# Designed miniproteins, single chains, continued (3), part 28

Each design is a single chain, and the fold is of that chain. pLDDT is the mean over its residues in the fold that is shown.

## One batch from the design tools (miniprotein)

Design m8948
Fold by ESMFold2-Fast:
Structure m8948 (fold): chain A 69 residues (1-69)
Amino acid sequence: AKDEIAEILKELGREEEAERVKNSTDQETIDIINELLQDPSIPRSTKLKLVLLRNEIAGGKNYKMIKKK
């Protein structure tokens, strides 16, 4: 998931953010994706890929988070 997000960021010309994502926490990676999803300059097709990858990262984190509320 993180490597795939880094690849997408490199395609967008954001190589520094791609390297940061590979070394970032799951929370920081999700925050970066959320900011990208709010950017109107990013193509809709790229945003759809980012949503899927964000869901994978959130799902991996959720193995610790059985909410019983």
Scores: mean pLDDT 71

Design m8949
Fold by ESMFold2-Fast:
Structure m8949 (fold): chain A 94 residues (1-94)
Amino acid sequence: MEEIDELLEKLKKLGEEMDRLNARLAQVPDNSPEAFDLAVEILKKAVDMTVTLRELARLAIKHNVEEELLQRVKEILGDVAAQNFELILEGLRK
């Protein structure tokens, strides 16, 4: 369970970083070099988020805590991240 808590903390930090980058992106002109650089950084964080959610999903299945972790992801990262987590869980069961 300690590994699960570490992954949840990593997801929370990634979510906070992505929120900060998205807030900054909203303040810069569209199609500016800064907007492009911010979009690339956001994409890199989104990839890391997806990888971390997959690791969390594998642990959720292993420990039979899928519903508990889905609720915790929703509370920490919101509905979109929770939906993505649920889709990953479904994929890993096949």
Scores: mean pLDDT 83

Design m8950
Fold by ESMFold2-Fast:
Formats: sequence, C-alpha cells, structure tokens
Structure m8950 (fold): chain A 94 residues (1-94)
Amino acid sequence: DLEKEKEYVEKRLEEFRKLLKEMEENIELMKKRNSLPEKYIEFEELLLKAAKKLINTKDFEKQKEIIDLIEKAVQYYLEGNIDKAIELLKEALK
C-alpha cells in the first residue's frame, strides 16, 4: 500500500526533524566529556549527517532507502555491532 508507505516516511521525517537539535547537542556533550571511544562519536556524527540528508531528500524512493539504512544502523548499534552500524550510515551518505 503506497499510501501507508508515504505515511510511514512522513512520520519518520517529522521524528528526525525534531531529533536533529538534540543529536547535535549530544555530540557536543560527548566531545566535551572525551570519555567515549572515538567510534561512538563517529556513529553519532554519521547518524546526524544521514538524518540531515534524509530531510533534504525530495525523492520518495531515496527517502525510503535512507530510512531503511538508518534503522538498520541503529539496530546494529543497539546490538553492540558499531562497525556494521557505521558502515550502513556511510552507505546512507553515498
């Protein structure tokens, strides 16, 4: 159902628009604390870049592709596979 897919994409775009400021503030806090491995900061910076690319993308099929890559990256990150999470975010930015 194309209409449900469009509704899903629009909902994710709205969520990312709201999160962008919080993500930027979290990255700056992580840098100031200098207590996290560099890969965690890299993941958060790439996630912010991918979210910004998503919001600036107007093509519906590309929006779906970027959302899928971001969601898979976040899932790998939560599972402790940070290298795969970073790889997927870099793919989203191509």
Scores: mean pLDDT 83

Design m8951
Fold by ESMFold2-Fast:
Structure m8951 (fold): chain A 81 residues (1-81)
Amino acid sequence: MSLSEAFVKLVESVLSDKSLSVDQKVNYIRQVIAWLSKQESPETVLEILEAVLKWLEENKAPEEVIKMVREELEKQRKVAE
């Protein structure tokens, strides 16, 4: 399993958790992205975030989650420069 596939599966699991509010889901995913950014190269993080964004758009994810991932993607693009 690729890192992108593993992260998409994690995001799907978080979004499917009925015990979490949308705000809690956004915060949890943001924390995992922050952790990932410390472990992986900016290029690898960009690839993962692009895969996640595509999955979120195709699966009708909440707009707050899509917006947050887009913001994190923009931050990573600036770091990769």
Scores: mean pLDDT 82

Design m8952
Fold by ESMFold2-Fast:
Structure m8952 (fold): chain A 85 residues (1-85)
Amino acid sequence: SDIDLTIDIFRITVDNMVDLGQKGQPIPGGLVNLLDGLADYLVTEYGVPRSKAEELRRRALDAGRSGDRKLGEEVVREFERLLRS
């Protein structure tokens, strides 16, 4: 489904960012832009409040930059819950 594909894209994006963070590598601008687009998609297509989408985006970037796998998994679960609500 479209929802499943969107969740998979978000999961892959977060996992890639966390992998880079764990290696001490910077997060490429392209991944940041993709994350911004996914956060906007939550607001425009699913009616998620902008503040909540921005918090989710910030937490995803924090997980990536710190290499925090647990935080990354929590953020992906919250994204999935918002889309399946």
Scores: mean pLDDT 87

Design m8953
Fold by ESMFold2-Fast:
Structure m8953 (fold): chain A 94 residues (1-94)
Amino acid sequence: SSKEEEEKKRKEKAVEKTVEILKEKLGLDEKEVKKVKELLLAGDIEGLKKLLEEIAKKSDEKKKKYLEIIKEELESLERMKEAIDALIKRREEK
């Protein structure tokens, strides 16, 4: 079970780094940073995409370009998650 604690710690560090990058590039306020953290820790990629779309509507063109890149990366992660979930389900269906 030391592996579960180490995996959780790695996930928390990855989330913290991601939030820091998003805050710097997008100029997120404290409330937006908190919401991004909660969504990333929950693995809610769809909710995160929706939040970033709302931020984009209020952002200048430079920030909108960064948000578009992030959205494309999140869509790729979502497709990867769906593929992994399908593989797990296929292994349980015997």
Scores: mean pLDDT 71

Design m8954
Fold by ESMFold2-Fast:
Structure m8954 (fold): chain A 82 residues (1-82)
Amino acid sequence: MEEIEKWVEEKIKEAEKYLEENTDFPLSERARKLAIAIRILKWALENLSPEQIEAVKEYLKEKFGFTDEEIEELERVAKSLL
């Protein structure tokens, strides 16, 4: 659990830097959270086991306040980017 939290926090920082470098206009707080979550879920789908992916999803729900329905939709979007 602690290891997953550390990985997700590192990926949040990476995603935030990416958005700062690759957006010419400020994103709304909601759009920022959505973009970060999609990038982290894409990374998790490519690099983690199914059990670890579920832990990442739960952490993102806690961290950003996503509902179960929202996190499932974000996972679907992330899978479409693979």
Scores: mean pLDDT 78

Design m8955
Fold by ESMFold2-Fast:
Structure m8955 (fold): chain A 81 residues (1-81)
Amino acid sequence: AREDYEKLGALAGEFRRLVEQGASQEELFAFLRERAKTLSPEVAAEVERLLAATRGASRADMARTLFAGLSRLAAELQARA
């Protein structure tokens, strides 16, 4: 839905700001999990898959992978709207 797309856009912007502020991997994970609860169950499941895929990665690799995944998911939701 368009609402999920807008929420993902805001979430991605906040995530970027936290990365720039030097937030830990644990803080970034907690932030994304908490914000995913405000999304539809389908979209929240996609976010959880992205988090699971980055579980063993470095902070920098995690941030890049999550940004790419969130951007792709937002584009898919925009195409459905």
Scores: mean pLDDT 78

Design m8956
Fold by ESMFold2-Fast:
Structure m8956 (fold): chain A 75 residues (1-75)
Amino acid sequence: SVSIAGMKARVLGTLYTLSTVYGEEKGKKIAIDNVTALSNFYSRPDLGKYYSELIENTSVEEAKELAEKYIELAT
């Protein structure tokens, strides 16, 4: 759905932004911690696991490109 594409865009865009500010290693840690905390707060650990794995397996360059594509799809 469009809302799922919007969430992926936000997660990957956040990964890209954090990686440009803090470096890729630290940016990924912050992004994973934020997603995990938010997913636990909403009792959706399945989503936290999914987005954490997405962040772990996506390079900063891929994150930028994918975020742009998901923004286009969500709009």
Scores: mean pLDDT 79

Design m8957
Fold by ESMFold2-Fast:
Structure m8957 (fold): chain A 73 residues (1-73)
Amino acid sequence: MLTELEAEAAVAPEMVRALLEAGQRVGRVTVVASAPREEEARRAAERAAAEVRALLAEAGVEAEIRTELAPAP
């Protein structure tokens, strides 16, 4: 089965690395970011998504990467 991961921007690259090291078949990664300002959340999501994309490319894995902004509490 393809693994779908939804993770907060701060931990998404680490979780993807762990899944790849465990031999999991990653199909989709959704990076969720939340911050008081939307631009801060967007930058955090974009940075994490770029790191995830690099990890997947290095491992030779083709997966869908999505970013999502969550409302600040």
Scores: mean pLDDT 80

Design m8958
Fold by ESMFold2-Fast:
Structure m8958 (fold): chain A 88 residues (1-88)
Amino acid sequence: SVEEEAKKKYYEALAKASKEIGQARTDLLNAQNTYQSEIDAALAAGDVEKAQAAIDGLNKSIQDYNDRIKKAKEELEKTKKEAEEMVK
């Protein structure tokens, strides 16, 4: 039925978004752990330039995470609307 096809389309999009969001979170946590370790080591050594480079890397990782989450949510919302239109 059209309802079953719409439901399948939505569930496939939800699964895809969930996997991407989960991977983005894992990538951010790994980046945070790596960069925090680098910041702590640089500060202990008095190396302000290396600390700043690690902070810059962390900030880029946060920006990448935010962009990936936004894109995943936008793609899911678009597919949800398409699925809803199929059953109207």
Scores: mean pLDDT 89

Design m8959
Fold by ESMFold2-Fast:
Structure m8959 (fold): chain A 61 residues (1-61)
Amino acid sequence: SLQERIAQLEAQLDEITDQMVRLKRKIIEGNLSLTPEYEDLLAQAKAVLEEIKQLYAELQG
């Protein structure tokens, strides 16, 4: 169902954001070599969030 797809994407978004939090902490501590990995995760999070928004818009009409 549409709701099941949204739930799967929300779980995926949570996993990505957890990884981002860990990387952001290391970057703040001075490990700037992790910046590209963080940027890749941010792009993935944005894509997942946009898909979630589109599915919610479709669900609400």
Scores: mean pLDDT 87

Design m8960
Fold by ESMFold2-Fast:
Structure m8960 (fold): chain A 66 residues (1-66)
Amino acid sequence: MSVLELERKRAIESGVVVPSEYLPGALRINPEVRPELYKILQEIAEKLREIGDAIQKGIEEGKPPK
């Protein structure tokens, strides 16, 4: 089996995605999980902002005094 077939099976077993009704071989996001995915994406975006700010501050602090 291809790696894609294995990943597809795992995703379906997790309940996050379901097979598409209209496109054979395609997956659709489980509507019951959609609100949770939105929350996770929002948390990731906030974390990325914090990391970006920390990196920028570290660059400014790490500059040698001129």
Scores: mean pLDDT 64

Design m8961
Fold by ESMFold2-Fast:
Structure m8961 (fold): chain A 51 residues (1-51)
Amino acid sequence: MKEKIEELDRRHREEMEEIMKESEGKSPVEMATRTIELSGRYVDEVIKIRK
C-alpha cells in the first residue's frame, strides 16, 4: 500500500513537471484546468489505495 502511494506521488510529480514545461505560451486558465484534472485523478487513486 505505502509503496503504491509513493509511486503515485512520483508519477504525479512527473506529470506536474510536464504541465509546467508545456505551459510556455499557454493560457493560465488552460494550465489551471489541466492541474485540477491531474490533482483530481491523483486523489481518486490515493483513495482507492488507502480505502
Scores: mean pLDDT 73

Design m8962
Fold by ESMFold2-Fast:
Structure m8962 (fold): chain A 86 residues (1-86)
Amino acid sequence: LKEKIEELKKEAEKKRKEIVDFAKKLMSLGSGKVSVIFTSTLLASRKAKELYEKGLKLGVPKSIAKKIADKLVKETMEEVEKIANE
């Protein structure tokens, strides 16, 4: 159980980095901050749902899987907002 929770947390970290890198690329291509924040929010929500479903399939308790997925969205969006606001 602990090992599966740790793997889920590692995947959350990987997805967070991917979304942040995507936001940085959008900013470098001249995308406006509102568009970057909006697109990143949709992507983070989608990846969080996928992570939650994967966690359930791995046998992680629903409450723990939900907390990890919710944390992915929160931490990703905090970083994206910092990038967008520089």
Scores: mean pLDDT 83

Design m8963
Fold by ESMFold2-Fast:
Structure m8963 (fold): chain A 83 residues (1-83)
Amino acid sequence: SAVAEKKQEVQLAMQQTIAQVRAHYEAGDLQGAIQVLRDFLAQLEARLREAEAAGDDELVAFLREQIATVEGAIAALEEELAR
């Protein structure tokens, strides 16, 4: 289904984002890791607006969970950067 395909695209993008965040983190570049997450958050928010406009409640719920995960990761890295 179109919903399953969109979920798979987001999951693949999340995996790629995690790999980029890890590479920045291992290099000691916390600011770069945060920026990668912020860029991905903007992409997820755009996808959420499209899903809401389409009335796709299942995709909306999924995207909100992905957004919460990314926001939590940003907050954790910002806390570490402040130390």
Scores: mean pLDDT 91

Design m8964
Fold by ESMFold2-Fast:
Structure m8964 (fold): chain A 94 residues (1-94)
Amino acid sequence: SAKELKEKLLEEAEKLKELAEKADDISVQTAYNEASKVLEEAMGAAMTAGDEEGFRRIAEQARELHRAAQTGKEALKEALLKAAETLRELAEEV
């Protein structure tokens, strides 16, 4: 349902924000792996709800996160926060 999608997107957004806060205490690989699982779960929720636009926007964030992880810790932190903002924006559109 729309309510379930909204709640899930907000939950996953908070996880990405927490990962950005913890990023200096963990490896780039660990932060990336955890964030990838979060975004995969968000994509699955959007797909289940029939939200093709949401799915596409989350997939773009997953690609950006992958590129940022190749660049380094600071880029990864920025990508995590941007992904969190994107999930929050999508939740408001549901």
Scores: mean pLDDT 87

Design m8965
Fold by ESMFold2-Fast:
Structure m8965 (fold): chain A 88 residues (1-88)
Amino acid sequence: GDEELIKKAIELAEKAIEYAKQGDNKKALEELDKAIALLSQVKSASEMDIEILEGMMLIQIGVGKVIGDENEGLIRAAKYLIEFAKSL
């Protein structure tokens, strides 16, 4: 059900934070992509909600890349996803 999808998305985002802390930015991004895919299946999350989430995460990741702190950008994006998921 939706609760299991939300829980799994949060677990994937937490895993993304751990990969980003280790400098494995590629694996961090892969786990975030999986988390977004799960949240897109949640009935209480509209297509617009998911598009806004993706846009906000992209801004955090992009800012991190521009300032040379890609790890922190990925961590911020993951935390944004976790807070969004908790609001569902």
Scores: mean pLDDT 88

Design m8966
Fold by ESMFold2-Fast:
Structure m8966 (fold): chain A 66 residues (1-66)
Amino acid sequence: MAESVARAALEAARQAGAPDDVITEAEKHLDAGDYERAALLASNAAKRLGQEAMDRVVEAMTAVIA
């Protein structure tokens, strides 16, 4: 579950235009099993892009747990 949520958040952030360096760092944490940190990095990147990007990340995460 946590992995799927983190992966969904990362993919949504990438699609919203999060910087490649942030995505790469989040992927490193995802690969290491640090799903909470990967999701936080993705969410923070989306938040910096704006409310629309953040809404997309939240929707993607919610869809996985529904």
Scores: mean pLDDT 80

Design m8967
Fold by ESMFold2-Fast:
Structure m8967 (fold): chain A 86 residues (1-86)
Amino acid sequence: LKEEALEALKKAIELLKTSDAEPAVREGAIFQLELAIEHLKKGDYKKALAAVDTALRILENSSKPDKEAIEAIKKARELIEKLLAE
């Protein structure tokens, strides 16, 4: 679960680096996903989830939402929610 969530977040970051998203939107989302990875490694799942939610909000409110990156982030969010449950 934790390793799978980390892999999903890393995949999302790589997708964003090559996406058509606006540079400022892309950088903001990547920053939040990197924070999520840091919190996830520390076992701070609540803070990891908050950072993921912030990244999703940034991307979904952009003029060119990266659908593949958003899907990867949503998968990571689901895995982090499972980590919070146990």
Scores: mean pLDDT 82

Design m8968
Fold by ESMFold2-Fast:
Structure m8968 (fold): chain A 64 residues (1-64)
Amino acid sequence: MSAEELLERAIAAASAGDEKGALAYVDELKKRGELTVQDVIRIAEAALRAGNAELAQKIIEHAL
């Protein structure tokens, strides 16, 4: 799976409230060194738009 596909899946998981999926994709991007600050913002904003502030916070903490 490409970094672009991982990012798209992370955004989709965050939008769906799939915490396990979202964090797993974030971890994979981070391990590859392909997770940018812009990517973290996009994934966290997807969770926030879905009304899930707790997941947004976890995404940010996981990315650090």
Scores: mean pLDDT 85

Design m8969
Fold by ESMFold2-Fast:
Structure m8969 (fold): chain A 74 residues (1-74)
Amino acid sequence: SSLEKARELLLKQREDEEFRKEAIAELKKLSPHLSEEEAEKLLDDIYDGLLLIIDGVKKVIEKIEEEKKRRELE
């Protein structure tokens, strides 16, 4: 699914040192008051939040599809 692919890409990007450097630089452009350490922590918090959202949405979609199949068999 597109959600599973997004999840895998986020995990790969989180570990990619070059991507992290670019993302931290972009966060500092948007919020110049952030220290390097604060920007890195914010990036990690964003990744954690996005992964939780993707996993949550995937679970909800799965439950909706299961309920739909159940009702079609009634």
Scores: mean pLDDT 81

Design m8970
Fold by ESMFold2-Fast:
Order: C-alpha cells, then structure tokens, then sequence
Structure m8970 (fold): chain A 98 residues (1-98)
C-alpha cells in the first residue's frame, strides 16, 4: 500500500539521521491510510512506535524517541479519523493536536 511504502521511506530516512524528514514521511503515510480507510495501519504505526521507543531509551537517542512520539500521535490520528470509538478522551485530544 502507499501508506506502507511511505512508512518504509520514513524508517529509511530515520536510519540516515534525517529525523524531521522521517516524521514528515510518517504524516504522509497516516494521510494515505486515512484516504484508503485502512484502520489497521494504526496498529502498524503503534508497533513501530513501541519498537523505536524501547530502542531510543536503551541507546539514549533523542531522534528515535521523537520518531516514536510522532508514530504514536499519527496512529491515534488514523484511529480518530476512521471512527475508532475505543479512544480515551486523552488519546482523542492527542490525535486532534496540531
């Protein structure tokens, strides 16, 4: 899918140290998932967020932690946009944050 291709590009940019470009690619991946009605993509973003959060904490790498936060935020945005009623008020507020 376009969303998966954009996520793969984002992870490649992250490994090259291009954190800001990687986060922008994640936002585009989330937009592609929303356009496609792909609610399951939110789980894919959360899985990568958890992986990078653990890695970033162990390596003390701020770029990985920033990317993990962006992935989690965009996953919540995908869920909110596609009508996931399981979101808490806090998660919904994060998804609607600019």
Amino acid sequence: SEAEELLEKALELLEKGKVEEAIEAVRRAADAAIAAGDAAFAERLLEEAQRLAIRGAVEKNEGLLEMAEALEREALRVRAALGDTRLTAQERAIAEAE
Scores: mean pLDDT 82

Design m8971
Fold by ESMFold2-Fast:
Order: sequence, then structure tokens, then C-alpha cells
Structure m8971 (fold): chain A 98 residues (1-98)
Amino acid sequence: SLEEAELRLARAIHEGRIDEVLELIRRYDPSTELSDEELRAALEEVHRFAQELEAQGITTLEQIRKLVAEAPPAADRATALRGAALAALALLAEEKEK
């Protein structure tokens, strides 16, 4: 299912399994025009943002939702990739609460 695919993707991002993330993106979104090199670079940055957020103590769904609500528009690549990290962490936090 899409929910299972999204959770698998979120776990792979969180754990830094970038090759698995690339395979999942190609499998579930084959229309993406980004090269494997461009996707790998972006995913490595998403993983780094996820690690930085956890290092700052952002571990609960409430904290993540607050940051998402307060996030500026995705005006640059770094802001967009941080948003992707927050989305992955939110999915993992929601799964823990089920």
C-alpha cells in the first residue's frame, strides 16, 4: 500500500539507507526526472537534516507538527529538503503512536 511504501521510505531516510531510498523512489514514482546522482545528493541532505533535528531534541509528533506549521515557504532547496526530513520524521512518530 502507499502508507507502507511511505513508512518504508521514511525509515530508510532516517537510517541513511540512501540506495534503498533511490530504489523505492524509482519503483513508486518512476516519473521523477531527477538523475540518480541528483536524487542521492538530495537524499543525503534530507538524512543530514533528520539527524540535525533529532540532535536538537525534536523527537515527538507534537514538536514536528509545530515546526511544519511554522516552516517558511520552500523558497530554496535547503528549506525544501528540511521539509522532506520533517515529513519523514512525522510519519515515523505517527507510526509509534498507533
Scores: mean pLDDT 78

Design m8972
Fold by ESMFold2-Fast:
Structure m8972 (fold): chain A 94 residues (1-94)
Amino acid sequence: MNLYQLTVIIHRPISPEKARKLAELIRKGLEEAGFKVLDVGYTVTDDRTIIGVLFETDLPFEEAREIATKLALEAAESLGIPREDVEVTVRQVG
């Protein structure tokens, strides 16, 4: 299995409860897609919100990145966060 890090940056502060909900939705979406989520964290500052997810999948990098990116953007959209405020990065770490 390949190890990947998903980072979601929202260019606005959101409430800690909303950040938690976003992290939960991303985790659930990845697990439903058949990925193994190893770690989830979030930080809310005065100017941004950052969510990090560490996950494993047998999928190659391009496929893993596409699925994880779509799930992160859909989760943000479901919570009323505009796509223009969201940056998603996926990196292979193992």
Scores: mean pLDDT 87

Design m8973
Fold by ESMFold2-Fast:
Structure m8973 (fold): chain A 70 residues (1-70)
Amino acid sequence: SENEKIMSLVNRAMRRVADIVDDYLARVRAIKASDLSDEEKQARIAELRAEMDARLAELHAEFQRELAAL
């Protein structure tokens, strides 16, 4: 049914959001544990945040396209 298709898309989107956030947190942890300066760590974490935000925006756009195609 259409309702089952919608629920499947929602569940998949939620899982993918969790994976994107978990990936970001793991990479931030790795940078914090590195021998980089505090300034370099802050800059790289800011770049990772921007990458995460871009990935979440792409996922949101994909979800909206898939929902509209139902």
Scores: mean pLDDT 90

Design m8974
Fold by ESMFold2-Fast:
Structure m8974 (fold): chain A 86 residues (1-86)
Amino acid sequence: SVQLQQAAIALYEARQGKHLHEEVLNLPEEEKCLLVEDFLTGKKTLEQLYEEYQCPSLAETLNELEYLILTGQGSDLLNELREKLS
């Protein structure tokens, strides 16, 4: 979705590679979008993504995004997905 793609771009833009692990920094844009989408839709847990990418900074950023969604500060699409999933 456009909102999830924008979230993925914003995630990497905000970090500007400063805190991202080398492997995550070098991922193609579509893979970055899928990573964020899998986390936000509940297809993968934060722990599973951390194990896959071995990146504490990514885990911290994904936790922040989850917090924003839970507090209702996320996009309308992400909030709608949250309601439908639970």
Scores: mean pLDDT 53

Design m8975
Fold by ESMFold2-Fast:
Structure m8975 (fold): chain A 117 residues (1-117)
Amino acid sequence: SDAERLAAQTDLPKAEIERVLRRLRELLPELWEKHRDLFIAALLAILQIPPGETATVSEIAEKLGIPEEKRFIVEAVAAVLLELGLGGIRVVRDDGSLDYEAQLAHGQAVLERYRPP
């Protein structure tokens, strides 16, 4: 399963990975079906950021070959991880902002924008 593979390559246990993947599917079901591989790749890339280090959305998107119009996938994964309290702040805005409340608010806005009616 995707969760078993991700758990083997990251610091998160399988149960926590399964919780992230379930939350993404619940919040963004149509986008998950279209872009599942990109969500999984983004999650892996974010979870492989070393403790105490951060990356921007642009840096992760560039590393994974994600075009600008699909950067919301990286933002959505980061938002779900932050909402679930997993790993602290790993992904920052392109301006390098580390404000937790601002990051959480931005993440919630991204998730709500793409939530089905």
Scores: mean pLDDT 76

Design m8976
Fold by ESMFold2-Fast:
Structure m8976 (fold): chain A 68 residues (1-68)
Amino acid sequence: MKEVVTLTAEVTLPPGGDVAEGAMAAIKKVRDEAEKLGGTLDFTSVTGRAERLPDGSVRVTVTAKVEK
């Protein structure tokens, strides 16, 4: 049976940063980590969340499933 691993990546953007750019950077981190694990990233499983912090910075978190 193929193993499924959940990967999470987090990117913090400076104040005024674009959430879409942060999401793309986080997705790239998850993809690169999946490649290091020898697994296949399930792009349909990608979920993201963005949080604006009190200092104006934005934290973007992306979670995805990897099959290996």
Scores: mean pLDDT 79

Design m8977
Fold by ESMFold2-Fast:
Structure m8977 (fold): chain A 74 residues (1-74)
Amino acid sequence: SPLEEILARLEELLRRAEAGELSEEEIAQQGTDIARKAKEANIPEEELKKIEDFLLALYLGRLDLARRLLAEMK
């Protein structure tokens, strides 16, 4: 499903951030791209809000919170 593909992209983004492989700018850019693709895929507003909360946690360096939020979406 489109949601499952978006969740897989968020999981990969989080994995790379947890490994220290991404700059803050790269996290912001890749996060913005994933959010755009989620909107284009007509994912419901409730799920889009959860994706936005995940990306904000990730951007703020709150990796444990980001992991928990991602798990709650699946």
Scores: mean pLDDT 86

Design m8978
Fold by ESMFold2-Fast:
Structure m8978 (fold): chain A 62 residues (1-62)
Amino acid sequence: GKKVGIIAAPSEEEGRAKAERARKSSPDAEIILELGDEETAIKLGLELEKQGAQVAVSRAGG
């Protein structure tokens, strides 16, 4: 299955640094920065898991 990391962030600036670190530590994974709400990020993760992806969700900012 495809590896996917979803980073929920209140702004692109707050999420970007965490997304870049995630991409460096897991270059084989697709890293998605979600600027909506945490609920949207969770729903996206659940849909991707139904498609056979291995998903990790993390929050940035605060």
Scores: mean pLDDT 78

Design m8979
Fold by ESMFold2-Fast:
Structure m8979 (fold): chain A 68 residues (1-68)
Amino acid sequence: SAMEEEQVRAGADMLLELLRSNNETDPARAAQVIAGAARMLLSLGVPEAVVARFVEEARRRIAEWLAA
């Protein structure tokens, strides 16, 4: 749904801001942060399909930032 897409984008943006504020440019550390967030969302009962979209969006945005 449009609301789920907006929540996915907002969550990905929050992770990107967290990495930027901590000047975390190590791709391995960034991947660990994304994986940790995904595990937390699954433990809270967020559907696997929604978490998968969140992971894809977060990975894309963070990769774009790290490549810049």
Scores: mean pLDDT 82

Design m8980
Fold by ESMFold2-Fast:
Structure m8980 (fold): chain A 61 residues (1-61)
Amino acid sequence: SLVEEAEKLLQKGIDAIKAGDIETGVKYGNEAIELYRKAGKPELAEEAERQLMKAVIDALS
């Protein structure tokens, strides 16, 4: 499903950010957010945005 694909991409994005590849991680995270939106799950898209932002802030702190 689109939701399962989005969840996998979000995890991949967060893992990349934690590994120091912020550009790649943000790209995967944004793709996941788009998939949640396409699945008709705006609440999940908003949650994914928060998780992605937190991961980036934590990596840059």
Scores: mean pLDDT 89

Design m8981
Fold by ESMFold2-Fast:
Structure m8981 (fold): chain A 100 residues (1-100)
Amino acid sequence: SMDELLQFQREILSFFERIKDAIKNNESKEEILKIIEEGREYARSHEARFPRTTAVVLEEFERIEEAIRNNESKEEILKIVEEGRERFRAVFREERAALA
């Protein structure tokens, strides 16, 4: 349904925003990685309905985690988060159109 599509979009965007806020607020790596793992579990639970979007979200979350683990700058990590959010928007728009 349209409500389920909007809920999935809102929840994934919420995970990107939570990750961004945690980084901006200088939260611990452990807390940021917990948010990323919660986001991965949420995305995986929707893989059957949104396989392409789920694959991209998991790839982008992995990219964010790698940047954090490699101690990249706060500015660079925030850039990666924003790029991941925009890539999610683009792929979800395409997959949603294909499901209509």
Scores: mean pLDDT 88

Design m8982
Fold by ESMFold2-Fast:
Structure m8982 (fold): chain A 70 residues (1-70)
Amino acid sequence: SEVEKIKKEMEEEKKRIQQQRDERIEQIKNDKSLSPEEKERQIALEETKAMARLLALEVEAELRIRQALK
């Protein structure tokens, strides 16, 4: 069904967002040019960005599901 397709696409994109977040955090942790304070700041920013993207994805998916049921 269209609803099942939307849910599958949402789960795949959610996994992608989480993987990209984890990869960027790992890069920041391993960056020898950054101070501990700058690393903490940049990690917090990447976590905040991922959280915002995940929230937007959930809202978009819910709207798409509601539209598909009309």
Scores: mean pLDDT 87

